# Designed miniproteins, single chains, continued (2), part 21

Each design is a single chain, and the fold is of that chain. pLDDT is the mean over its residues in the fold that is shown.

## One batch from the design tools (miniprotein)

Design m4703
Fold by ESMFold2-Fast:
Structure m4703 (fold): chain A 68 residues (1-68)
Amino acid sequence: SPEAEARLAEALARGLAFLRELLADPSLSRQEVLDLVHLRVAELARELGLSVEQVMEVMNALLAELEA
C-alpha cells in the first residue's frame, strides 16, 4: 500500500541518516553503534507503526550499510 511504502521509506531515510551520524563519530565502538541503531529502529517502529517485516527490512538495510 502507498501508506506502508511511505512509512518504510521514511524509516529507512531516518535510520540511514542516524547511522551515518554515528559512523562519523570515531569515538563510538562498533558495539555502541549497533546498540544505538537497535534503539533507534525500535523508536521508529513505535513512532511510525512499522510491521515486523518493515522493522526487519530497516534493520537489514542499516546492517548492510554498517558492513559496507
Scores: mean pLDDT 86

Design m4704
Fold by ESMFold2-Fast:
Structure m4704 (fold): chain A 62 residues (1-62)
Amino acid sequence: GVEELIEILKSTKVKPPKRLEDAVKYLLATGDKSVSVGELMKRFKMSRTEATAALTFVKENV
């Protein structure tokens, strides 16, 4: 679920899927909090769960 992917993003022991890592890097680089789940899904070809995890991780943990 979303929580499991967020824990993977916080961990250095398990590598997240590259698309999820790339989405997080994109969100950090843009600083744009208006980026939607749908935009991340289209841009990185990721699932809604992965996009939600990336967006939530950046908003809550960075």
Scores: mean pLDDT 77

Design m4705
Fold by ESMFold2-Fast:
Structure m4705 (fold): chain A 88 residues (1-88)
Amino acid sequence: MSEAEKKALKSLKELTAIAKEGGLSDETIEEATEVLNLILKVSPSEEVRKAAQETIKALEAARKAKKPPDAEKDKKVRELINELKTGL
C-alpha cells in the first residue's frame, strides 16, 4: 500500500469517527459527500473506496440524527476533505 493510500485511509477513518459523533451542518455533510463520491469514482484502491463508502453511510446517519451543528467539528471535517482532495 502506498503512503498516499495510507494517508487517505487515516483521513477517512478520522472523518468517519467525527460523522458518527454527529453535530455536522447539512452544508458540511453535502460537501464531504461530494468529495467522497469523487474518491469512489477515481481512486484505484479498493480499501480507500470501501472506507469512503463507510464514511458516506456515517454522514447519512449524522444527517438523520439532526444534532445541533458544532462549528469546530465542521472545521475539522473541511480540513480532512481538503487533505483528501490534495491526495487526488
Scores: mean pLDDT 82

Design m4706
Fold by ESMFold2-Fast:
Structure m4706 (fold): chain A 90 residues (1-90)
Amino acid sequence: RVEELLEKAFSEDPEVQIKATRELAELVDDPDPQVRLEAVRGLARVAIHSDNPEVIEIAEEGLVRASQDPDEEVRIEATLGLIAVAAAKI
């Protein structure tokens, strides 16, 4: 469940953050394009707002994979997410 994983990705425990972000990244391979779209939005939020370099790396890798998704809406959302992450570093 994307919302629960997103809450855990911002946990005070780094191990919980990493595990939740990995599970969220796995959802970009879900058979349901709506689940993949929600996962992409979650990963973009994690990559923009996380202070954990390992979590940011996992989230960015998930977004890069989703930018190659067979669904056009998922690809667009992932690409916009990557642009927002890059802009947040400026």
Scores: mean pLDDT 84

Design m4707
Fold by ESMFold2-Fast:
Structure m4707 (fold): chain A 101 residues (1-101)
Amino acid sequence: TPVERIEAELDRLEAEILAVLNAAGAPQDVVDAVRAMFEAMRAALAAHRDLPVAELVALVLGMLEGLGGELRTRLDPETAAAVEALIARTRERLRRIAAEA
């Protein structure tokens, strides 16, 4: 389903961001904040799964923008840029899911 595709993209992005943070030696509080944000995104999808796919994607895109902004203030520029690139690619994939629904 489109919701399962959104969930799979979030699971992939979380794993990719955590791998970048681990390689960079990011502080544990940053790692914990990322995990908390992805749990909040999954909870929001579960609570609103009856919404149109375009609205679910818009909700997740808004939360990803918030995550990107937070990480820019807490990470070195190189690590922040790597995470932002992962978020940008995932945002494009999520927009395609909305367009195909």
Scores: mean pLDDT 88

Design m4708
Fold by ESMFold2-Fast:
Structure m4708 (fold): chain A 70 residues (1-70)
Amino acid sequence: DVEYTKQLVEEYEKRIEILERKYSKDEVIKALESLIKKLEEYKKSASSETQKVLDEFIEKLKKKIEELKK
């Protein structure tokens, strides 16, 4: 369900904002890397449309990790 996956992405984005406020950059990076691995695993059983939403979110998370490392 693409709609459910979009809602899930929004919830993760909110949680990431909270993590950034409470934890060190290194801890946030580790959390994001773990999330990417979980999303990649979920992608294997997802529909093509859901895979696209997950790919876009994974790419966004990878860019955020790169920004945090600056």
Scores: mean pLDDT 83

Design m4709
Fold by ESMFold2-Fast:
Structure m4709 (fold): chain A 72 residues (1-72)
Amino acid sequence: SSFDALKEQILEQAKALMEAVKANAPQEEIDALQAQLGRLLQQAIKTLSDEQVQEIVKEVEELLKKALEELA
């Protein structure tokens, strides 16, 4: 489904951004990844229901929590 495809793309892009930041990638690369994530989120908001957007947000939040636990 379009929801599953967008969710996977957003999660993959979020992971890529986190990995780039952890690896101290060039700022240009980080900026490009942030811009792409922003575009995917805008597409999700325009295309998906509020409940579907909330599910994506929850999964991204869980991803961030896991990353923070790995740094502790």
Scores: mean pLDDT 82

Design m4710
Fold by ESMFold2-Fast:
Structure m4710 (fold): chain A 96 residues (1-96)
Amino acid sequence: SIDELLAAIERAIEEAIRAVKAGDKERALAALEKALRAAEELEARGVPNAPEIRAKLEEAKEALRRGDKEAALKALLEASTIIGVEKLKRAVERVT
């Protein structure tokens, strides 16, 4: 389901943030790859914000490759914010 994909991306972002803070670049990149695969599935399902989520995750990946920890964390937080908005929108649509 779309909700399971959103939850999977959110968990992967949390793992990536923890890994970045710990200085574990390889673990952070692995978590980002999991998030990117789930984001690609969201995009295939026509979720309107999925391309933006994917773009922010790619931005985080490139920042990590450059060793830019602050830019990576910023991009991850931005991706998490977009996911939070999509989750809230879907929750409102279920009760309205």
Scores: mean pLDDT 85

Design m4711
Fold by ESMFold2-Fast:
Structure m4711 (fold): chain A 78 residues (1-78)
Amino acid sequence: DAVLEAAYRDMLEVLREEFPDRETMTVKEVADLLAKRSGVSREEVLKAIEELGYDPDQVLTLEEAARVGAEAAVKLSS
């Protein structure tokens, strides 16, 4: 919970810095950004996100994208 909330805040800050004028993005864009920043392969990140129940082509708000990214980051750290 606390770890996930910290990851969420970090991811939301990253998304705001990378996409300052955007309100939405796709799950694939979240995976690409997380892969680029973490050094984990894009394919491994997408697999983690799909295992969490998200479609790669799903359109998300920045808050939803930050949650998806945080959940994937925590899952990949396990």
Scores: mean pLDDT 82

Design m4712
Fold by ESMFold2-Fast:
Structure m4712 (fold): chain A 94 residues (1-94)
Amino acid sequence: SEFDAKLAELDARAAEAAKAGAGREEVAELLREALAQLPLMDDAQVEQLVAELRASPDATAAALLAAHETGGREALIAAVGAALEAQLAAQEAA
C-alpha cells in the first residue's frame, strides 16, 4: 500500500511538472527513484503489484504483466524502465 501511494504521488507530481512546462529534470529524477525502489521490493510486494497489474485495463499494465510472466522481477524492472524512458522522451518532444 505504501508503494501504491508513492506511485500515485509520483504520477501526480509528474503530471504537475509536465503541465508547468518546467521540471523535466525533476520528473526524470522521480522516475529514477522509482526504478531504484523496484529492486528493493520483497517478493510479497512484487506479487501484490502483479495482482494489481492483472486487474488493470491499461495497456502499459498489460505489457508490464507480460514481462513479469516471461522473466520475473528483472524483466518487470526492464519493462518499467522502458515505459518510463518512453514517457520522458514524449515529454521532451512536447
Scores: mean pLDDT 64

Design m4713
Fold by ESMFold2-Fast:
Structure m4713 (fold): chain A 98 residues (1-98)
Amino acid sequence: ENITPEELRKLMEKIEDAVRDILAGNLEKAKSELQKIVDELKEKTKNYPFIKKLADEIGKLVDEADKLTPEELRAKFGQLLTKMHLAIHFLELEEKMK
């Protein structure tokens, strides 16, 4: 199954919401939501190693969240969201070249 740019953008918005929950002190809720996002990314992207790697990086940040300051956590998720924006851009370019 091929993930669309729109689907990836919606998952990115859910990650941003989960980051806000972490910063508000709702870490367990955010971890649960992020795990669902990771599972969905892995299922929809079995043939896309770069997106699987991105899902793995999100999972690692969830595991490390209790050890990071809110500022460090925001910065690391910001880097991942930048990678997701680039992935969306590449998928949009592929669709345009069809």
Scores: mean pLDDT 76

Design m4714
Fold by ESMFold2-Fast:
Formats: C-alpha cells, structure tokens, sequence
Structure m4714 (fold): chain A 73 residues (1-73)
C-alpha cells in the first residue's frame, strides 16, 4: 500500500532537513557545509553538480539570502 511510498517520502524529507541545515551553515560562510548542500541537492533531485549549485543559488536568492557560486565550492 501507500505506506512504502510514505517511507520513501519521509527519507527524502529527512534529507531535505539536512540540506536546509547545510544551507544555513553555508550562509554563515562554512565551505564544507556548502559542499554538503550541493551533494544533498544532487542526491535529492538527481541532477548534476552544476545544476544543483545553480538551483541552490536561485532558491537562496529568492529567499533573500546573498550567496555566490564560490560559497558552494
């Protein structure tokens, strides 16, 4: 039934929570957290590293966070 799909969704939500935490740390200037955020976005969305970086930068800027590609390397 739907329970198995809900477990997959719960796992993805946990990873999204880790991504949010990593983005907060990256916004504070933590380069390791920036790298982790990119890796988590790649895993969650199944996209390339460059695509993940661009997606994260766009999302953060739309949320009013000043960030550059260098902050995510």
Amino acid sequence: MITEVQREVAEKLRRIGELVDALIQAGKGDREAGREAVRLEMEISGVSREEAKRALIRTLRKLGVEVSAADLE
Scores: mean pLDDT 74

Design m4715
Fold by ESMFold2-Fast:
Structure m4715 (fold): chain A 90 residues (1-90)
Amino acid sequence: MSEFEEAAKKIEKELEKLMEELLSKNPNPSAEEIKEYIIEYYGLPEEIKKQPSWLIYAEAVIILAKKLGLPEDFIKFLEEKLEEAKALEE
């Protein structure tokens, strides 16, 4: 059994909870409203509003993993994957 699988499931569960909270406030949010909610919830910088949605979500996932106290090696794995994804966006 992989510690990474357990960490990934914890992130998925917290993201589902976040989406349920958003949907309880606004049952039909636009993609833009979802982005703004995530930016405000995680306290991301204004500059990130100009970035593509996937990057905003990726940064939020890393912050969530740190808040949940997930293993440092899992957080490093996420950070490495984000850097790889950024390289592909060139």
Scores: mean pLDDT 71

Design m4716
Fold by ESMFold2-Fast:
Structure m4716 (fold): chain A 64 residues (1-64)
Amino acid sequence: LKEFIREYAASRGITLTPEAIEKIARIAGNEAAARGLLDRLIEFIGDKKTITLEDVDKFLESNT
């Protein structure tokens, strides 16, 4: 799952920090959910090319 998350984000031109990968994997639980979460996170960060744990936390705060 973590490898899928890293590779999927990279295919979209996005770099994930190790802590962001771990949190996304825990929340998503599977590849389909991880893909959906990543698509929304990428839209949320806008023009940024890196997603950090802080970005994931901000997204969850805004969308839950």
Scores: mean pLDDT 79

Design m4717
Fold by ESMFold2-Fast:
Structure m4717 (fold): chain A 102 residues (1-102)
Amino acid sequence: EIPTTLEEAIKKAKEHLEEYKRTGNPEHLRKAFEVFRDSPNPGVKLLALSVKYYITVDFYVKDPEAVEKVLPILKEVLGDQFPLFYEEEAKKIAEDILEAVK
């Protein structure tokens, strides 16, 4: 089921990230990104673009090795665009993603 609210999308994406932490299987990272891509909620789409920005700009300088593990899946699922919206929520999700790949 595709989440229709911002809170449901964040919850579902975090469930996939926890599964990735348990299994190490990158398909769970893909599923987390697909939640953001496939949600019809425009707020979720804007949040996804901000998560991309934090991973590829802010966190790249802090931990480039972790970012390079995430980048191929991020670009495949969410594309290459980087506007900033929902800064606090996006930053927390980006931190969770980078923590999961370590």
Scores: mean pLDDT 75

Design m4718
Fold by ESMFold2-Fast:
Structure m4718 (fold): chain A 102 residues (1-102)
Amino acid sequence: SKEELKRLIEEAARRIREAMAAGDWDGVVQIAKELLDKLREMGVSLEEFYEIALELAREYFAQGRWDEAEVYYTLAIMVAQLAGDVELVRRIVEEYNRLREA
């Protein structure tokens, strides 16, 4: 369900936040890989995942909650990198950098 997918994304983001706070970049990669593998097992398209993850990132950014927004952008970028979607990585990074400079 969409609710179950959203909860899975929010749990992954929580773990990413903890790893980032600890400076554990290898942990960030591992969490993103585990999520990608789980999405594939569930038959969830990467487009469905990106839609939810980026909407959450944009919502937190709009609220001025930049630390939360950064976590969701980091998750989306890392999953896209692991999936080999170079063009999507570029688009997400450009969006995040543009918003951060505003």
Scores: mean pLDDT 85

Design m4719
Fold by ESMFold2-Fast:
Structure m4719 (fold): chain A 90 residues (1-90)
Amino acid sequence: SAIEKAKEAAHKEMLKLVEELQEYAAELVEKTKDPKKLQKIKELWGETVQKVNELYEKLREAKTEEEIKAVVEEIKKLIEETKAEMEKIA
């Protein structure tokens, strides 16, 4: 169905965004020598993973193209905000 194809496309886009953030976080962790900053980055990553999992569940339960689009917009915002917050910590 059109909804199933839209969910698959959205899931692939979400996965790529998460992979890009994970690579960014890994580089930041490698460069961060301050244990307090490192702990904050790790805690923020853990919180972000939980929110990403909640958005994957929202995507699975979505019944309209509008709901699917809303989930993709939420993850884009989450990734952007998380990256900015990590950059502020570093």
Scores: mean pLDDT 88

Design m4720
Fold by ESMFold2-Fast:
Structure m4720 (fold): chain A 76 residues (1-76)
Amino acid sequence: MRVEVRLTRAEGDADHLTLTLRVTTESDSPEALEEGLRYVVRGLEDAGLVDVRVTSVEPTDEPGTYLVTLEVTAGA
């Protein structure tokens, strides 16, 4: 699956960081959104971030595009 991800905002410190991402999925479906969110979370975990938690998912005026807010902690 192809998912486009853009960081729009990052706030906090290494112990408590809030990220806002613009996520675009290949289709405007709940299944594509779920797969896209799993892809984003896995990517952050593979980059060494821990305790990755999706706190908000907001649809935009563009189908298949969402604003996703996550809370993360830098790994040891």
Scores: mean pLDDT 78

Design m4721
Fold by ESMFold2-Fast:
Structure m4721 (fold): chain A 57 residues (1-57)
Amino acid sequence: MAKEILAKHGIPDPDEELVEMVRKVRERFPDATDDQIIRALLLSDTVEGAIAYLEKN
């Protein structure tokens, strides 16, 4: 699921680490859309940064 979502957003061969980061953010925000999670990670470069971004928005 995470790999397929990342491919749709221009990341066709995501590293396992990036896939794990998406999973961790989703665990914190289960109601967030895939687009919101991927956008937050691309802007923040870290799981903690993405979580902070989504908490503010």
Scores: mean pLDDT 72

Design m4722
Fold by ESMFold2-Fast:
Parts: sequence; structure tokens; C-alpha cells
Structure m4722 (fold): chain A 93 residues (1-93)
Amino acid sequence: MKLSKEEAEKLGIIAQVNILTALVAYDLGESPEAIDAALEGAVDNVEKLIESGYLDLARSLVPHLEKALEKAKEAGVSPEVIQRIEEVLDRLR
């Protein structure tokens, strides 16, 4: 699937906001379900960037995704979301 450059840039911002939302939810002691929902949204958007060939934009999110993965494992979010984060990180190496 192909995104326009403007759509990709907006999607990158949304993904970053979703990652930050998950990190804030973790810091505030929110439920694992709240963290999971935010991370699922982030991963879905990063996967769309990769599929559309916006690899440099997706790579700019790697430090945030690595931190989110660490917190996700600590918070006990779903194994499926953790696996998807690991898979996108592997694609961006």
C-alpha cells in the first residue's frame, strides 16, 4: 500500500504520539490494557510506513519503540503486541 509523503509524515507524528502516550500511561501506573492499546496503534502506523517505503521516517521512531518495548515487557502487555514491536525493530535494522 502506498502513502503520500504528507500522509506518511502525519502517520509518523501519530505513531510518535501513540508511543509517548504508552510511556506516560506506564509512568502513571495505568492498566496494561491502556498501554497495550496505545502500543498497538503505534505499531500499526509504523508497519504502514514500512510497507509504503518510508523507512527513514520509520527508523526515526526506533529509539522510542525500543524504550516502549522495555516498558511493555515490564507492564505485562499482550505477547502479540510485544512480538509486533520486535518484528518492526528487526525490519528497521
Scores: mean pLDDT 84

Design m4723
Fold by ESMFold2-Fast:
Structure m4723 (fold): chain A 100 residues (1-100)
Amino acid sequence: MLSVEEAERFDAEATEEQRADARAAIEAGVRRLREEGREETAERVRRLAEELIAEGKLSYAVGAGEAVRLGMSEEEAREIVENPEGVIEKSDARAREAVA
């Protein structure tokens, strides 16, 4: 997952080609899910990506789509987008427990 700073930088500074590549990646993911017979998951990924793109969060749309494809719920994927710092904090807490 991109850091908050990396996601914001991508959304602000990405070239038109990089934005087109990100959109193509989302579309490829949706097609792959449909080819695998995961139609309901494909529609959830497509809808979530369209909503996030409309909000100007193209970088998060790519990440959220991948999270749903890997078995996360739409709600969990949206939490990653809406509170990315909280997700990072939870990951860091788990890492600290693993090394303690």
Scores: mean pLDDT 64

Design m4724
Fold by ESMFold2-Fast:
Formats: structure tokens, C-alpha cells, sequence
Structure m4724 (fold): chain A 80 residues (1-80)
């Protein structure tokens, strides 16, 4: 899981949306909090702000307090 999330971050950094989407589908069965956050970051870099907001919001329920606060900041930024 952690390795797949790191590869997803690399795909986002390289703007390799096809690879990122494939990795996300594989991670879909695990539902870790980092999955939703990483997907949001990927979508944000792709320019899909609305989908990024939805992905990050879905992940927030499983986040610890400090990560949740950071995620809420990103959601607020994406709304505008």
C-alpha cells in the first residue's frame, strides 16, 4: 500500500495521469486515508479541481486530527 501510494505521488509529479489512474484503481480496494489524499493531489495537478475536492473530502473521515486539519485547508483552497 505505502509503495503504491509513493508511486502514485511520482505519477502526479511527472503528470503521468494514465499511470496514476491505474495505481489508484489498484489502491481502491484498500481505502487508506492516504489513498483519497494522494488521489486529490493527482487530480489537482491534472487540473480537475472538482474531482480533487471530492476525493480529499472522502478521505477525511479516516484521517488523524493533524492530517484532517491539513486536508480541510486543502478543501477550502480548492473550493475557490
Amino acid sequence: VVELIEKLKEAAENKDYEEGKKLLEELKKYSPRELGYAYGVLLKKEGKEEEALEAIEAARADMDPETLERAEGMLEALKE
Scores: mean pLDDT 58

Design m4725
Fold by ESMFold2-Fast:
Structure m4725 (fold): chain A 92 residues (1-92)
Amino acid sequence: MEEYMEEAVEEMKPLAELFITNKEEFAKELKKLGLKEEEIEEALKSKKKAVEILTELVYEKVLEKLKKEGDEEGVEELKKLKEEREEFLKKL
């Protein structure tokens, strides 16, 4: 799982750099990934929202890799981590 997490983070680094260096290209890349226009607009206005979206994309990348490898235990662990993070954010 750690190797998949590192690989997913490395794949997302160029997208994170675009948020700082070229917001127009960042918006285009998010649209290619299937995000809705409303979500993209919120990400451009809020650094917190941009970080949340990038984190979700990292989780989706790791989930896809785990499913391809047939790592059912890793899939369950990743889902639990996502749920715990969402629950924590709701209580803040």
Scores: mean pLDDT 74

Design m4726
Fold by ESMFold2-Fast:
Structure m4726 (fold): chain A 108 residues (1-108)
Amino acid sequence: MKAVLGVGTEEDKEEVEELVKEEAERLGAEAHLFTIPVVGDDSEAHRKAAEEGIKKAKELAEKYDELTLIYGTGTKYAKVEASMAVRMYEALKDNPKVKVEEVETKKK
């Protein structure tokens, strides 16, 4: 069974949830979400958020045959979300089950 883990901030949560649902349907996967607090330049808060995200991604990689981390291109905090998704992927890069993908944001 496949999983998609969307990486979004609290403000982008609804938009990222829609992206996760669409990508999960496309891949035949179960949809999951990791929510990041918006922390500006606080490196320690970014580090703690990354640790929680990495933990969630590891748990999903153990339960599923494939895990795809995704983030949106046109969300309000796309740069923070992309940075976090890539950081989570880097911690799991030696696991062949795990990949990261940029997904084009579709507005209603």
Scores: mean pLDDT 81

Design m4727
Fold by ESMFold2-Fast:
Structure m4727 (fold): chain A 83 residues (1-83)
Amino acid sequence: SLSLSQLVTSLGILFSGRQYSLKLGDEESYKIEKEAMESVIREMDAIDPQMAIRLMEQMLSQAKANGDEDTAAFLQEQIERLR
């Protein structure tokens, strides 16, 4: 399994990649990146849910600033779901 530090880095890379896919209109990569983010969030939740929430709150702010309504809705749902 990946360390928490590696999961944090992976989530950041996937989020940045997803924002870039949106900018390019790459719907396939956009979808794959969301599925990968969901997987990483599940692993982070098992280790440190509070760190997962803090990172998702930062990404939510960035998604809203970028007009990425789908990613914002996804992140808000994940935040509300985590304990």
Scores: mean pLDDT 88

Design m4728
Fold by ESMFold2-Fast:
Structure m4728 (fold): chain A 70 residues (1-70)
Amino acid sequence: SPEELLEEFRRLVDDLKANYDSLTPEQLGERLLELLRLRDRIYEHGTPEQRREADRLWEELLAFLTERES
């Protein structure tokens, strides 16, 4: 369901943030691709509210990654 996809998306974002310092660049890339695939499925099957929440979580992750590069 879109609800389960969104919950999985949240879990993967949280897990990526928690384990960021332990990830290789290859592993980071693989996790980001998985998140993009989940976002595409949420966009296909989800409500506008669920799409906005997925976008919010993605934007928070990108901000986190940008701060860590600095």
Scores: mean pLDDT 84

Design m4729
Fold by ESMFold2-Fast:
Structure m4729 (fold): chain A 68 residues (1-68)
Amino acid sequence: AALEALRAAYEAAARAGNGGGATAAGHSIKQLEAGDVEGARRGAEQGVKAAGDDEEARRHLEEAYKAL
C-alpha cells in the first residue's frame, strides 16, 4: 500500500540522516492521512528528487508514487 511505502521511505531516510527525504516522506504521509491523494503523490515525487543518492529512501518513495 502507498502508506506502507511512505512509512518505509521515512524510516530509511531518517536512518541515513537524509533530512530532505524524511521531510518529504513525512509530508506525503500527512497529506494521505488527510485524504489528499494528489498532494501525497506530489510529495512522493518531490521526495524522490530530494532523496538524491539515498537509494533505499528513493526506492520506497518511487514505490509510493506508483501506488498513488
Scores: mean pLDDT 80

Design m4730
Fold by ESMFold2-Fast:
Structure m4730 (fold): chain A 87 residues (1-87)
Amino acid sequence: ASVEEVKKEAEELKKTADEALQSSPDEAKRLLEEALKRLAEVVSPEYQESVLNTGRAVSGLASQPERLKDGVALAKGMAEYILQIVS
């Protein structure tokens, strides 16, 4: 994928994370999982495992309503990390 496609998916993940706390817990979990999956599909192979591992961790955290905030923070951190490495 192009650098612009990676930036787009990382920005979409960041937006999804910022909006997740305003959604129901089940909806927030689904949206975060889909955004991380899309990001994993466009990043370079050396970062794909880190994004997929983050997706699994976010899914686990978001499965507990009291830990959704931690899942959001982790997802946002991954988006910011990817944006820094492609800039």
Scores: mean pLDDT 84

Design m4731
Fold by ESMFold2-Fast:
Structure m4731 (fold): chain A 100 residues (1-100)
Amino acid sequence: SKEDIVKRNLEAVILALEQAKELYERYKKTGNIRDLTLALTLLIAASSELWLVYRMTGDEKAKEALELVLEISRLVLRDAPFEEVKKKAEEAIKLIQELL
């Protein structure tokens, strides 16, 4: 069903955000550009999935989570401190969990 597709996409977004958070933390400690690239790839995937969920449901929480993921991407591209990225990622994950 449409509801099952939405649920699977939201679960995938949570996993992507958790993995992106871990990769960015590793990048900040080691300077490994590969970890940065993979974190950005996961954030792009998460934003695309949230945009699809928002278009399918019209749910404002999905839009808020999408806006947070886009903020995280901008912070990562500006080489922001891990704690700022962590805070925004955890806020996004919490909003997405409320949609499940």
Scores: mean pLDDT 90

Design m4732
Fold by ESMFold2-Fast:
Structure m4732 (fold): chain A 66 residues (1-66)
Amino acid sequence: SREERFERAFERLLAFFRREGVTAEQLAKVSDEEFRALAETVLGEPLSPEEVRRLRRALIEALEAE
């Protein structure tokens, strides 16, 4: 499902950004296109513009909560 795909992508990207020491502030400064390129490389899958916007927002919120 779309939700299962989102949760899997979110968890994998969050783990990656935590390991790399990426902050919410740093993610907020990159463009959607730049984020898409990084996320697609990490996941090994293409992302729609809607998935890119949703994932970036969720990841920024998760990292800000730390």
Scores: mean pLDDT 85

Design m4733
Fold by ESMFold2-Fast:
Structure m4733 (fold): chain A 100 residues (1-100)
Amino acid sequence: MLEKIPLSEVKTREQKGLLLALGIAELVRMYYEGASREELEKFANKYRLGMVPVIYVVEFGLREKHLRKTLASLGVSEEDIELALKMLKDPSLKIEDYIF
C-alpha cells in the first residue's frame, strides 16, 4: 500500500501523475455508478484535476479497456496505472486512501 499524500503537497510530476491516474479511475467508476456530470465536475474541482478528465469520461467515452492506454499517453507510470485499475475494480479502495 502506498503512503498517503496530502493533496496540498502534490507538486512533483510523479505525484501529479498518481493524482491524475486515481482521479480519472474514480471519475470512470462514478460514471458507471450513475453519477451526474455536476457530481463529476465537483469531484474534479475538489482534486484539482480540471475539466479535461471529465470531458474524457463523459464526452469521449473513456472506459476501463481504454484507461491503460489513455493514462500511458498522459505520461502516467505503469505502477500508477496498475493502482488506478485496481481501485476501479475494488469499491473498498478510494482515492482518499492515497491522496487526502
Scores: mean pLDDT 78

Design m4734
Fold by ESMFold2-Fast:
Structure m4734 (fold): chain A 81 residues (1-81)
Amino acid sequence: MRVRVSVLLVTADGRILATAPVELEVGVPTEITLTDLTTGETVKGTLLVSEEVVTVKLPDDVHPVTGRAWVDGREVRLEFE
């Protein structure tokens, strides 16, 4: 089952990283690109979508502190691996 996912997160150093809306398969870890909304620099991560949770894995040097996620326009819990 494919769903449309968006993620917005804030890092410990104050960067705001966001995905464009992307289509992902539920239960399949998928590589995505997050863009810094201030600099335009990109960070690669992995998203895993479950029925009520989006889990994001980021490179070890990227430290998320908070974020929001949406699946098919519905806000869901965002968790960091």
Scores: mean pLDDT 84

Design m4735
Fold by ESMFold2-Fast:
Structure m4735 (fold): chain A 81 residues (1-81)
Amino acid sequence: NPLHEILELVINGEFQKAAEYAKSLGLPDEEVEALVTELINRQADLQANREAVLAAKSVEELAGLVTLSARVQRVIERLFA
């Protein structure tokens, strides 16, 4: 699961690897920057809810655990598919 890998890398503080991995998935640079920057800004919340975040099966479930912009939610929805 591509989103799972990105979330795990951000939770573990591996921010550069998270950005490089997201780029390798073919996401536009603009979407990679928006996604990774927002997840980094939410790292403490992601760490506090680690098990629930990594078990999330939808963007709605993830958005219930951590505050995400509508733009980033749209990127995440595509990565869940």
Scores: mean pLDDT 86

Design m4736
Fold by ESMFold2-Fast:
Structure m4736 (fold): chain A 63 residues (1-63)
Amino acid sequence: SSTNELILKETKESLRDIGDVVDTALALRRAGVPQSQVDAITDKLMAEVKAKRAQRLAEIAAS
């Protein structure tokens, strides 16, 4: 169904967003930021990724 195609597209977008979080974590570690601070930042960024995913999935479900 078209809904399944939109869910797959959203999954691919979420995977790209997760990749950006990983790249940010690596950049922060290379810049000398302690792992505890990197963990706090990545937790916040992952919460934002999850919120965006939930919003996009809700929009698909409402259509």
Scores: mean pLDDT 86

